# Designed miniproteins, single chains, continued (5): the designs that were tried, part 2

Each design is a single chain, and the fold is of that chain. pLDDT is the mean over its residues in the fold that is shown.

## One batch from the design tools (miniprotein)

Design m16036
Fold by ESMFold2-Fast:
Structure m16036 (fold): chain A 79 residues (1-79)
Amino acid sequence: SSAAIAALEEKAIQELRDLLREYKNEELLKLLDELVKKNVSVGQIAAELIKRETDQELRDKIQEILLAYVRAKREIERG
């Protein structure tokens, strides 16, 4: 359902926000908020964050959040 997908998107965005706060990355946190305000997709948000980050550990954690979101969205769309 569209409501289930919207809840999943909100969860993914919150997980990205929490991750960036943990890393104290104010620049990426500001970028995340800007892209969310512009209604950019979760996939595009994650890609832009990864593109601007040089810390491989943070990039990997962003990718893990994205992959979890994509998998969960696919299961909702199948069922």
Scores: mean pLDDT 86

Design m16037
Fold by ESMFold2-Fast:
Structure m16037 (fold): chain A 100 residues (1-100)
Amino acid sequence: SPEEIAEEIIKDLEEAAEKLRSLGTEEAEYLADLLERAKDYIKKLIEEKDYESLKEAVEGLVEMIEGILEQMKNDPSTPEELKEIVEELLKKLKEYLKKL
């Protein structure tokens, strides 16, 4: 169901944010905050049963994370661990999007 998919997305966003915070860098903290805001918005959409906006929100999140990842890959100063966390999250979000 959309609710079950959203619960999985929320969990993966929380886990990614925790991993990012564990890196202790300002860039990772900003990304963690962004993922927490996305999580809160998805929670709101599920509470309101707005499943059309849920799909659009996940699509927008995927596009935004893809753009961030491209910028990171073009910056040799970006830690590899940060890129790996972002790549893993993006892969999972794309699979969830296929189910919505």
Scores: mean pLDDT 86

Design m16038
Fold by ESMFold2-Fast:
Structure m16038 (fold): chain A 85 residues (1-85)
Amino acid sequence: MAGRELYERAVREGAEELARLLKEGGADDSDEDLLRGSRIYAEDVAEGRLSGKFAPVTEEGREVERRVREAGERARALLAEAARA
């Protein structure tokens, strides 16, 4: 199966959940700005880079971050295998 599709899905779902949690946590920024920042952060997490200050302070947000990291690692392994083949 295409690892790229799995990677894009993991980042997309993670970004959506992170943006929602940030809004619930008291962020008054626009939905588009929150989603954009969350997407960049989710990509960094999925690639093993931990940058950006958009991480939620809540335990729920940290759980989302862990899931994105794990899904990103799996997707990256599939992408590396596909690139080798």
Scores: mean pLDDT 71

Design m16039
Fold by ESMFold2-Fast:
Formats: structure tokens, C-alpha cells, sequence
Structure m16039 (fold): chain A 71 residues (1-71)
């Protein structure tokens, strides 16, 4: 399992990238990739591309959120 990242609201301007360290506290490897639309820091909507690289059991990795313009 992976802790911490999905519950925190994230507001990014288009072109910004956020990195969140996550820990796999389970006995199984984890990976994920998804996308969402969120507000930008200047109020225009952005596409948030969310990617978690495969993290081995008991390992740590990085969740990367990249904001892209929708227009």
C-alpha cells in the first residue's frame, strides 16, 4: 500500500510539477497512473497528470503531478 498523496489538495499553475514522496508499507509492489482536472494557481483549470512509478514492497518512491493547460 501507498500513503499520503491522494488526500492532499494540490493547486498548480500550467507547466508546474509537484513531487510527493510516498512509502509502500505493504508486502506487494504498487504502481499507478491517472489524470484529473484541477484549479490552477491563477484560477484557470489545468490537467493534472498523476504518475506513481513502481515501488517495491517496503520501498519509497515519488508521486509526480504535472500540470498542463487545458486550452
Amino acid sequence: MVEAAEAAPLTLAAGEVARVEVRNVGSEPVEASTAAVGPGTDGEPVLLEIRLEPIPAGGTGVLTVTARPLA
Scores: mean pLDDT 68

Design m16040
Fold by ESMFold2-Fast:
Structure m16040 (fold): chain A 97 residues (1-97)
Amino acid sequence: EIERLREEAERYRELAVEYLKKAAEASTDEKVKEVLLKSAETLKTGSMEKALEEVTKAADLANETEGSKVTGYTSRALVYAGEALEYDKKARELEEK
């Protein structure tokens, strides 16, 4: 079960990265694009908690400056990053018990 939870966490992590990249490609503001790409990189290499914080900040910035296509992608990325974090937490809880 732990392995399955890790696989689900990784799957949602990959989905979040995909949607952040789609948001960056649709972005008209270069600063928003940079923040979205940086958030995608943090999701690939950093902790889930830190990644979720960076994705949230990127989504907030996109909501201020970008249209519904970009904000739609960032909203999906945020949902997927949250799912990845929840599966990661469940896997860690089972390992610690």
Scores: mean pLDDT 78

Design m16041
Fold by ESMFold2-Fast:
Structure m16041 (fold): chain A 94 residues (1-94)
Amino acid sequence: MVFTEEEKKKLIEEAERKVEEELREVEEMLEKGEMKVIPDEKAVEGALSGDSELLANGTVEPIETEEKKKRLLEIAREYGKALLEKLKEELEKS
């Protein structure tokens, strides 16, 4: 294995901390009204699948309703979970 068990644990803990920090930042931006747009369906699919080309070609739409704010938070949480699962799988394969 390229990484030690201690290094793997540290990488996972750092990733979990960053995901929590980003989710907190998104929540604060929504509460302050600083986040005015939400990723479209293509951007979400690209983020969740790890397809950087789909993510780059995605667009954004304005956040004008509480339903869109909730959808953005759900998208952010799903993306964070997907990133952590992929990291764990990659570290296990190494």
Scores: mean pLDDT 67

Design m16042
Fold by ESMFold2-Fast:
Structure m16042 (fold): chain A 100 residues (1-100)
Amino acid sequence: KLEEIHEKILELGEELYENHEDKEKSAELLREISLLLVEFVDLVNDKEFYEYFRKKSDELGKLLEEILFNPDEKVREEALEKFKKLVEELLEKAKEVLEK
């Protein structure tokens, strides 16, 4: 279930990158990403993970903003790669805390 949410977040991130000029589609994708991130945190249900997520949430927001609004295509591509890496780090941290 966590891996399914993780995969969906990555897919939505790619769609956000592809549709960055479509304001209506981008707003919908951002809402879906936000809801899935909340569901992910709730499913982990761990204080250590919540603190970790909280510290990373500002970075996630900046990366999503870069994907949508940066005029440089290469900066948007780099932001997408960093976003995917950060989302993978969130899954790794979730698995780590759940194994304890």
Scores: mean pLDDT 82

Design m16043
Fold by ESMFold2-Fast:
Structure m16043 (fold): chain A 101 residues (1-101)
Amino acid sequence: SEPLVTVEGDLRDPEAREAAAVVLTAWARVRERGLLGLRVTVSAGAGPELVREAARRMLEEGVGEASAERDGGSVRLVLEGPEELRRAFLEAVIEEAERRL
């Protein structure tokens, strides 16, 4: 069985841990709203600022994956599922990232 959310990265890094927390909090919120059928992967090599940048690109372009990079750190988001669920999740990610910046 495949997980509905997958986190990759060195979670001993406080920045990567914060990025993962943003994604997991957004995923929990979407799940609590009964929005099913979304699979999420985050590769966390940087903090919540790059999570926000990747999520904004995905939302603006209507795409299922994006990366953001700065100063040798990177974040990659991959979403599989209906566009409407991807949009709802990305909006939740952006909102949660903004609370941590």
Scores: mean pLDDT 80

Design m16044
Fold by ESMFold2-Fast:
Structure m16044 (fold): chain A 97 residues (1-97)
Amino acid sequence: APALPAGTEGIELTGGLVEFRTDAEGVTHARFRQTVRTADGRELVVETELTLTPEGGEVRIRVTDADTGEVLAELVAQGGPVTTARLLAAIREALAA
């Protein structure tokens, strides 16, 4: 993932893990909810859902405006583990919209 643009250096990120469990089939489900406050006072909700199997995984990242409820960005990816970089990329895309 690319480095964060300079304009994101002041962004506050709060929140954390909402759900974490592994089912009987060995599938791990994790859900994160984070709130991002931008320099201009805009509040965004970033929801990340992970479904991990022994063979791979899927990540879904959804960025929503906290005031309007509008979905600003949504990413779905298959493969390797979700990294902070992917989460930050989704936030960056929402801020550019």
Scores: mean pLDDT 66

Design m16045
Fold by ESMFold2-Fast:
Structure m16045 (fold): chain A 73 residues (1-73)
Amino acid sequence: MSPELQEAVERVKAKLAASISDPERAARTVATVDAVAEAGRDNPEAQRLLLEAATASAEEAERAVVRVYLLSS
């Protein structure tokens, strides 16, 4: 994926992990973001949602990841 999208995915992972107090849940969420980003790598709507999620609140970023998951599943 593009460097911009890779940076956005890393920011989303860091943001969501920081907002989750349970380390196991945080690890699962990070893995889900990686899987969703990989599944959506060729989908322009998924890429746009991930880029927007990088600058959004943690709650909005979580909603964006769910939307990307639904596009990819």
Scores: mean pLDDT 80

Design m16046
Fold by ESMFold2-Fast:
Structure m16046 (fold): chain A 86 residues (1-86)
Amino acid sequence: ELEALKARFRAVLEELLAERYAREQNPEELERALAKIDALATETAEAIMGLSEEEKEELRERLLEELATTPNPDTRRLIQRVLDAL
């Protein structure tokens, strides 16, 4: 069920973000990380409902590409958690 998948990913991402609020206090980077993670979590949840081996590879490529090009350590960490949850 798509909504259940979104909820699971969102919960994990929220836990990771919450622990950093006291340290980061950087609204621009946080907003950027949240936007990317929301998009990736939604795309991942939608794809999981009909994943084939090819679709799994496409998701991994997309996440790895974003990970390789994103300097924000919080975003990178969250992408890694999404990859692990996949």
Scores: mean pLDDT 62

Design m16047
Fold by ESMFold2-Fast:
Structure m16047 (fold): chain A 80 residues (1-80)
Amino acid sequence: MELTEEEIKVLRYLYEKDRPVTPKELAEMLGLSEEKVREIIQKLIDKGLVREVRNADGSPSGEYFLALSKEEIEKLIEKS
């Protein structure tokens, strides 16, 4: 699986924070536009690496987190 530098930065941020984050937080912390962050998140969702977090009632929370274990994500980041 080929990951871009920007995709690796998003995955590393999620890995280090170990909590769901909003696109706005990622844009601010990574120095990217919110539009660019949403594009990266969609690509990571398509790759099965990130998912939208659901509320207890199944509704979308607007927050995103890792779809795989932290161990699996760490191996992907280290390989890239």
Scores: mean pLDDT 81

Design m16048
Fold by ESMFold2-Fast:
Structure m16048 (fold): chain A 94 residues (1-94)
Amino acid sequence: SLLEQFRELVAKHFDDEELIDEAVAFFQGLLDVQALLQQHPELTDDPRVLALLRELDRILQEILAAIEAKDGDRLRALIAEGKRVIAELRELMA
C-alpha cells in the first residue's frame, strides 16, 4: 500500500516510532483528501480549497526534504502544520 511505502521511507531515515506513526497518520489524511477530490472534482472550483491544496503540496515537498535531511524537529513541525491544513480542508469540503 502507499501507506506502507511511506512508512518504509520515513523508517529508513528515523528510528523514532512516534515520529514515524505521526508521519504515517498525516499521509493517511492526505490520501483521504485525494480520494474525496477524486469523487468530487468540483470542490476545486472554490478558491479557498485550491489555496489550501497548494499549501498542502508545499508542506508535502518540505516534509520529503526534511526526511532526506534527517531533520526530525522540522519534520514534526511540518506534520503538525499539514494536519492543520487537512482539518481546514475537511471543514470547507463538508
Scores: mean pLDDT 88

Design m16049
Fold by ESMFold2-Fast:
Structure m16049 (fold): chain A 60 residues (1-60)
Amino acid sequence: SLEDYLRRLLSSANPEHRFIALGLLLSREHPDYKEILAPFRNKKEPITEEDVERVLELVK
């Protein structure tokens, strides 16, 4: 499924793929997903797996 594909992309070596996949997954259930992701959009360092897990925990 698309969700399964996106969840696999969250572990991608490419941080842009992680960010896009996280945004698409959040957009399905959280209308404020852009604000949730705002701190990572301007981050100098690429989004990490820890960042992904932290965001997913926040929206439980």
Scores: mean pLDDT 73

Design m16050
Fold by ESMFold2-Fast:
Structure m16050 (fold): chain A 72 residues (1-72)
Amino acid sequence: SKTVKILEQIKKLAEKSLDEALKFAEEAAKTSTPATSEETRKIALIASTGQTKGTKIGQKEAIELADKLAKK
């Protein structure tokens, strides 16, 4: 699945830089609307997690979230 590959890339980027991982997720989410598919919503969730009302996930949490979403 294209979405699983995107989520795995987010996980890999998050190991190096949370900012790069979130930027990549945001770019991937722009390719489709959140209403298009559940898979797109998962990518959008990762992209928004570091930006919503001071909500900041750590690098480890970003990696775990991407892995969990790729498996669901």
Scores: mean pLDDT 60

Design m16051
Fold by ESMFold2-Fast:
Structure m16051 (fold): chain A 68 residues (1-68)
Amino acid sequence: NEEELEALKSELSKLVTENSDKLSEEQQEEIKALVDEAMEKLLEAKTNEEKIAILKDLLKKIKELLEK
């Protein structure tokens, strides 16, 4: 579902933007690595369902990192 994909992208963007001033350089590098890995997986994904799963996993990992 394209609408769900767009909602997840918006949530990720908002989460990163709202917490950017609270992130250490190390945390920023970790987030970049997670995003880069997810982007590689997104290039191989052929369905919206696969892309949604990748973005949900990315969102979970970023949220866990922000709680450290």
Scores: mean pLDDT 78

Design m16052
Fold by ESMFold2-Fast:
Structure m16052 (fold): chain A 85 residues (1-85)
Amino acid sequence: SDELLELELRRLFFQAYQAIEKGDFAAALKHLDEIRELVESNELSPEQLERLITGLESMRKIAETKNSEVAKRVDELIELVEKLK
């Protein structure tokens, strides 16, 4: 259901942000890959895609100050989401 998908996306976003802030980049990459899997396996509404891009842009700003690999993975995810619009 849309509600379950929204809750899972929000949980993974929180976990990714928390991992980046703590310097746990392995966990951050894992959670970003889990977000990618949800995006690729589900049909998101245009509003959900736009919200996701906004969240990822904020995440990229903090990631680029901490780890280049995590920042690159966020950029790749933004590119994927934009292609689905």
Scores: mean pLDDT 86

Design m16053
Fold by ESMFold2-Fast:
Structure m16053 (fold): chain A 69 residues (1-69)
Amino acid sequence: MRLEALRTMVEIGGTAASLTPEQIDEILARARAGDPAAQEQVRRYIRIARFFTQDDDLYDLAMAALDEL
């Protein structure tokens, strides 16, 4: 579902950017708390993940979940 799509895309993009699972969890927690800088980082990782996956449906679900934060 949307939150699972968001997490999946951030894990793919964050791992490609050499983030640890703990760093990914911290950024997601900050984004959910309304930190605009963390939300921009999440959006960037989703875009990176889209480039590798070529999955527009997963991208749309992840971006919709981010917009609901």
Scores: mean pLDDT 83

Design m16054
Fold by ESMFold2-Fast:
Structure m16054 (fold): chain A 108 residues (1-108)
Amino acid sequence: SVDEKVERIRNIVNELLELEKNGKLTSEKVKSYLNEIVSLLNSLSPEELRENIDTLREAVFVALSLLHLLSKEEALSVLNAFLDAAERAGDEVTVRILRTAIKQVEEE
């Protein structure tokens, strides 16, 4: 269900934050969990994304804070997937933030 997918995204976000707090966060775990969030977001319709915009924004914020643990190619892949989700949701503010982040990563 949509609620189960949204709950899973929130659980992953909370797990990433707890792992970071305890110094147990690895690049492998960040990559795995962010790819799972991307897969879940891709399974949601534009309407379902709009109804859960706060969860999308939380996931984007956490991903942006963890980009330094990813390769340039991995970071761009994740950011472009979040950009697609934000565009489908009609979240123009998040789209602008993600486009800025993508440009910054590409210019590194």
Scores: mean pLDDT 90

Design m16055
Fold by ESMFold2-Fast:
Structure m16055 (fold): chain A 60 residues (1-60)
Amino acid sequence: MISDAEIEELARRFRSVTGTLGALAGLKLGERLESREDIERFARENPELRRRVEEVVAAL
């Protein structure tokens, strides 16, 4: 059975990987996805981005 600690560790690792790719893409597009408020705002305006992150996490 998966512990909450393992879920948090996985979320941290995926955040670092997706964060790096998101920061690289953001730099090329002139956008930065580093601040919590920016991430939350983009997630609210683009629910597809949130779903994509969840699908990547589920695929691993």
Scores: mean pLDDT 50

Design m16056
Fold by ESMFold2-Fast:
Structure m16056 (fold): chain A 56 residues (1-56)
Amino acid sequence: SLREKIAEALRKEGIEPTEERVEEALRTYEGLMKGGLAQNEEQAIKLAVQIVRESL
């Protein structure tokens, strides 16, 4: 699922995939996809995870 993919991407960046962090990444992912700032799921997940990492 999308939530599982985001949690795995967070883990790969050394970020504990807490509910709060997964939800923040999901909201960012949704914004990126709706705004046309990412062309596919993989790119949007990567960008969302980077944004979450910067907030830590």
Scores: mean pLDDT 83

Design m16057
Fold by ESMFold2-Fast:
Order: structure tokens, then sequence, then C-alpha cells
Structure m16057 (fold): chain A 71 residues (1-71)
């Protein structure tokens, strides 16, 4: 359910960041999970939690992905 998706996004984002993943990798990961989340608020919460664990550039890519999915 949504809580599991939020935790999974946070764990995957952390792992990708530790591996030096590109902003494009973070964009794709975020888009995948935010498309599965049923509410805008839930998606924003998930992205905000994961963004705290990544670089500013990666966090910006995550924000863009979430914004595009919510359009």
Amino acid sequence: KEEELRKELTEEARRLAEQGASPEDMYRLTKEYTEKLSTVAGAQKAVNEAARLVSPIQAAAMAVANAEVQL
C-alpha cells in the first residue's frame, strides 16, 4: 500500500545516491513510484522524505518528476 511505496522509494533513493546515481536515475525512480501513489499529498510526502537523503541536484530531479506525474 501507500506506506510501503513511500518506504521503498526512500530506500531505493538512498541506495542510488550512495552509488553516485545521476539526476536522470533519480527522476526515473521518482516517476515510477509517484505514478503508483494514489494521492498528490502521498506522492509529495514520499518525495520530500526521499529528497532529504540525496544531493540537491538529485532532489531537484525528484521534484520535477513528481510535478510532471501530478499534472
Scores: mean pLDDT 79

Design m16058
Fold by ESMFold2-Fast:
Structure m16058 (fold): chain A 78 residues (1-78)
Amino acid sequence: SLVDELVGQMLLGRLVVPEAQVPAVLANLDEIAARVEPQLPPDGSVLVEVVDAAGRVVASGWAPAARLREELRRILSA
């Protein structure tokens, strides 16, 4: 599933989201974060990148484990 794929990516420290999938990721954000938060190191951070259809990064940011949901929402809504 999309959620399983994104959780797996985040546990490896990086999340790459195609721009077209941003609405679906935002709709599932609480489920994704709830699954990732318990498994991340307390001082860990996830690099979040939104990519266009050509693979260009159009939005990027670091989402620290302590503020994961807030930073994911901010970066994905940019």
Scores: mean pLDDT 86

Design m16059
Fold by ESMFold2-Fast:
Structure m16059 (fold): chain A 70 residues (1-70)
Amino acid sequence: MRYEQAGRLGLQAMRAMQAGDREGAIEHARRLGELSGQHEHAERAVEALRAGDTGEAARHVSEALQGGMP
């Protein structure tokens, strides 16, 4: 449980999406899922990225961040 680390991965995924680096965004989203245990949200973010829907991907990344244990 590292909220700062999870937040960093979420931001890196967002920045990669904004830079057009879909592969980097996908990798960061998957790492976030592993770190937070929110694999379903991470997979949904990856699917959205593959579809070119960065807004939907960002939403799922946020959900993965929120799904971590308090």
Scores: mean pLDDT 74

Design m16060
Fold by ESMFold2-Fast:
Structure m16060 (fold): chain A 98 residues (1-98)
Amino acid sequence: SELVELQENLEINPEKLAELEAEVEKQKPKIDELVAKIDAGKLTGEELKKLAEENEESDPFLALAYYIAAAQLDKGGGAEAEEKARKLLLEALEYLGE
């Protein structure tokens, strides 16, 4: 698991990681809806990245969900979205640490 790898490298508290995983799981229905809209030709991976960037400050968990959705849709461009998602994950963990 990519989250387990982050935990091993950064000694992230397992409880904070579980809270973040739960929040990502809460966003999964939105991710699935966005994927369905893309299949219908209504949304692209680039549009998802823009939505993620717009939400980075106001809602980091929602931004993370959009980056994960973008990564799932673009196998080549997914690496950039995954790197941004990992950065947001670290920033969100700082928030949960307060």
Scores: mean pLDDT 64

Design m16061
Fold by ESMFold2-Fast:
Structure m16061 (fold): chain A 90 residues (1-90)
Amino acid sequence: SPLEEAEKLLKEMEELVKQFEELVKNNAPIEEIKKVRAEALKKGNELNKLLLTADEIPEEKKKELEERRNKIMSRFSEVLDKYNERLKKE
């Protein structure tokens, strides 16, 4: 169902953002960091599209899922800022 798919995407996003954070923290190879960053963004975009198109999900539940997505993306942005600061120092 679209609701089960949305819940799955949220869990996948949380795991990918956690992995992104750990890779940045541990100074992992840039290509590994880039791959996980791209996958996290991809899952975030997939969830956003699902929430825009899935008429079967009640509006109240869509708002809840959007707020949860936004919270995960806020954490993603914090990690991205930290990563970009490291890149500037080369």
Scores: mean pLDDT 85

Design m16062
Fold by ESMFold2-Fast:
Structure m16062 (fold): chain A 103 residues (1-103)
Amino acid sequence: SVVRSPEQRFTLRLTAEQIRIIGDILDLERAIERGDRVAIEREKQALLESLERAEELLEEAERLGLDAPISPETRERWRELLERLRADDDEAVERFIREWRER
């Protein structure tokens, strides 16, 4: 790692996960638009894993007393999406992704 401080390392890792989550959402949106069920399942799994890693990083930041470079609104949206993914409700996930950019 190029950054030396724990706060800088945390910020860099969380920023990388934020970029990955955005990419995963776009990939899932494209899979839904195509109706590709195999791609939808793969992209849902990728998004679930990215959101879980981001939540672990945020929990680590809280333990270390570090400020997270993420808005409470963005974290709440990530939490809502994570809950829908864990509930194994494909229709709820697909609806959330379709509504994501319309809000």
Scores: mean pLDDT 79

Design m16063
Fold by ESMFold2-Fast:
Structure m16063 (fold): chain A 85 residues (1-85)
Amino acid sequence: GAPTLEQTLSAIGMVLRVIGLDEDVRLLERKGQITVEKLQAMLKEAKKILAEAEENYADDPMGQKAIELAKKLIEKLEKILEELE
């Protein structure tokens, strides 16, 4: 059917989830509490958000923003993980 308010709010929620996860990474960096285990868990969550946004919200402008932000966060997390090896 036609997009509902629920679908629009869900797409916005995907953007907010990516932003929140990125801020959690920055907090861990500032506190010196970065571990491989925490980064792997955050990377898994970022990839899950990306997959869900690409499957369900690719045609929504906020969904497209969530996809862009999730890809950038994944690249950042993978780079940090490589630097810890």
Scores: mean pLDDT 84

Design m16064
Fold by ESMFold2-Fast:
Structure m16064 (fold): chain A 83 residues (1-83)
Amino acid sequence: SKEDLLAEILEKTYGVTLSPEQRREAGRIALDFLEGKLSIDEFEARLVALDPRIAEKLPPDPRERQAFYEFFKLRVEEEFKKL
């Protein structure tokens, strides 16, 4: 599913392994972000609430943060084309 694919992309992006329950929630969070329902701040806050290990994996430089998430969106779009 798209949610499973999004969970895998998030695991690879932040270098964490999620439980099946966390994977389902991560996929929903990522879909909301991709649909413009969550800002970058809200997206990061929801992911950290889901798995606190993600906090140390967030892009540390505010100047690179916007580009990091635009690249994430492009990567997801390319992977969705393969479904």
Scores: mean pLDDT 83

Design m16065
Fold by ESMFold2-Fast:
Structure m16065 (fold): chain A 69 residues (1-69)
Amino acid sequence: LELPPLEEIPEDFFEKVREYAKELGITDPEQIEELARFVYYAKKNNLTPEEVAELLGIDVETAEKLLSL
């Protein structure tokens, strides 16, 4: 899976992902960066919540929330 570099992620989108990641208990900057890059990629490629959940190892409801950011 080829993820876009962090510089290509819009700053406002990154902030939304960071805030939601905190709600999930994710506070590590590196993990937040990887999550933001992946979610941005998923939105650009119209991945389904089910595909996102499988790729990230999370539940579908969390994946739906991430894709709505």
Scores: mean pLDDT 81

Design m16066
Fold by ESMFold2-Fast:
Structure m16066 (fold): chain A 108 residues (1-108)
Amino acid sequence: MEELKEVIRETADNLIMIGAQFMVDRAVEEAKKKSLEVAKELLERLLKGEDAQEIVDYLLKEGLPLAARHAAEAVALWDVMENEEMRERFRKYLEERLEEVKKEIEEE
């Protein structure tokens, strides 16, 4: 009678995706406050699949503890995505954000 298990799974998947995108956006905006080059490097490191600790260490070295926290949260949410299609959607989102930052750098 009830597809409750499927509804819960779909809801969880949607919340994980929204959360991952939100955390990446917050990390990128904090990085942009310092420089567009740091925001670009952050997105490139995420796309390369660098370990969360390596990304955190990079951002802490740049003096961006809030960006480091949000980047780590985004990686954790990406790692819990069990569906290959969801992982690919998030990867495309990161690629779109990277192209935006590259365009902003070229327009300066």
Scores: mean pLDDT 85

Design m16067
Fold by ESMFold2-Fast:
Structure m16067 (fold): chain A 86 residues (1-86)
Amino acid sequence: MEERKRLLREWLELRGVSPEEIERLLRELETRPLKEVVIRLSPDLAATLERLSEEQLLEWLRALVEGKYAEAFSLLFGEAPVPDTD
């Protein structure tokens, strides 16, 4: 299985998407880019996701499936500014 399909499947499973819907979305990857599928599922992040390369998108999905949310945030928005407040 392609890395794209594997990471998308794992991410969708973490989101509680049904196995039937996951298989449908994976089939869409045969005709659609991964970025388009991910944006449809996270429209609030569309502008940010559009800026990512396919490699960066794969790293973001990998961070999410590994539970590395701080790394996933950094990949989307760049390095978080050092918080000035305690």
Scores: mean pLDDT 72

Design m16068
Fold by ESMFold2-Fast:
Structure m16068 (fold): chain A 89 residues (1-89)
Amino acid sequence: DFVRELLKKAEEELKEDPSSEKWAAAIGRILNEYHRHKGKLLVEDWEKTKETSTIADVEEYLQELEEKGAPQEEIDKARELLEELRKEL
């Protein structure tokens, strides 16, 4: 389960050396998206929706950070997460 492993790694990283509150919020959005789809859909439909929605959620978060003029470090972290998701999915 790619998304679950990615989220687990992110949680472990935040636990060891927590980044900004905004970075934690991005991980929270991905976790919420994951749990939302897991609860609503059959496994087959969930896998397809999970991949598409998780990427879209990170893209929307990245756009929000850019529009608000967030620190470059936070924008870079969101971009790295998006790239990792696209590489694996």
Scores: mean pLDDT 56

Design m16069
Fold by ESMFold2-Fast:
Structure m16069 (fold): chain A 83 residues (1-83)
Amino acid sequence: LGEQVARLAREAAEEARALGLPQTAAMLEGLARRVALATAEGRLSEEQARQVEELVRRARDAALAGDEDAGVDHAAEAMELLA
């Protein structure tokens, strides 16, 4: 699940960058790296992975709507879950 979530975050970051939302893209790239690290270290629970996945989808939806602030907020909330 962690590898799937990291991939989803990377794909969402690429989409945000293509849409001209660089702050959202940067946050999602950072999130993808953090998810990958937590997964590799065995520190990502299935519950955390599901919560992060939902927040990545919300950040992606915000990016598709052109809402940079909402995209950054959802990605930041996901990062806080991994702190």
Scores: mean pLDDT 85

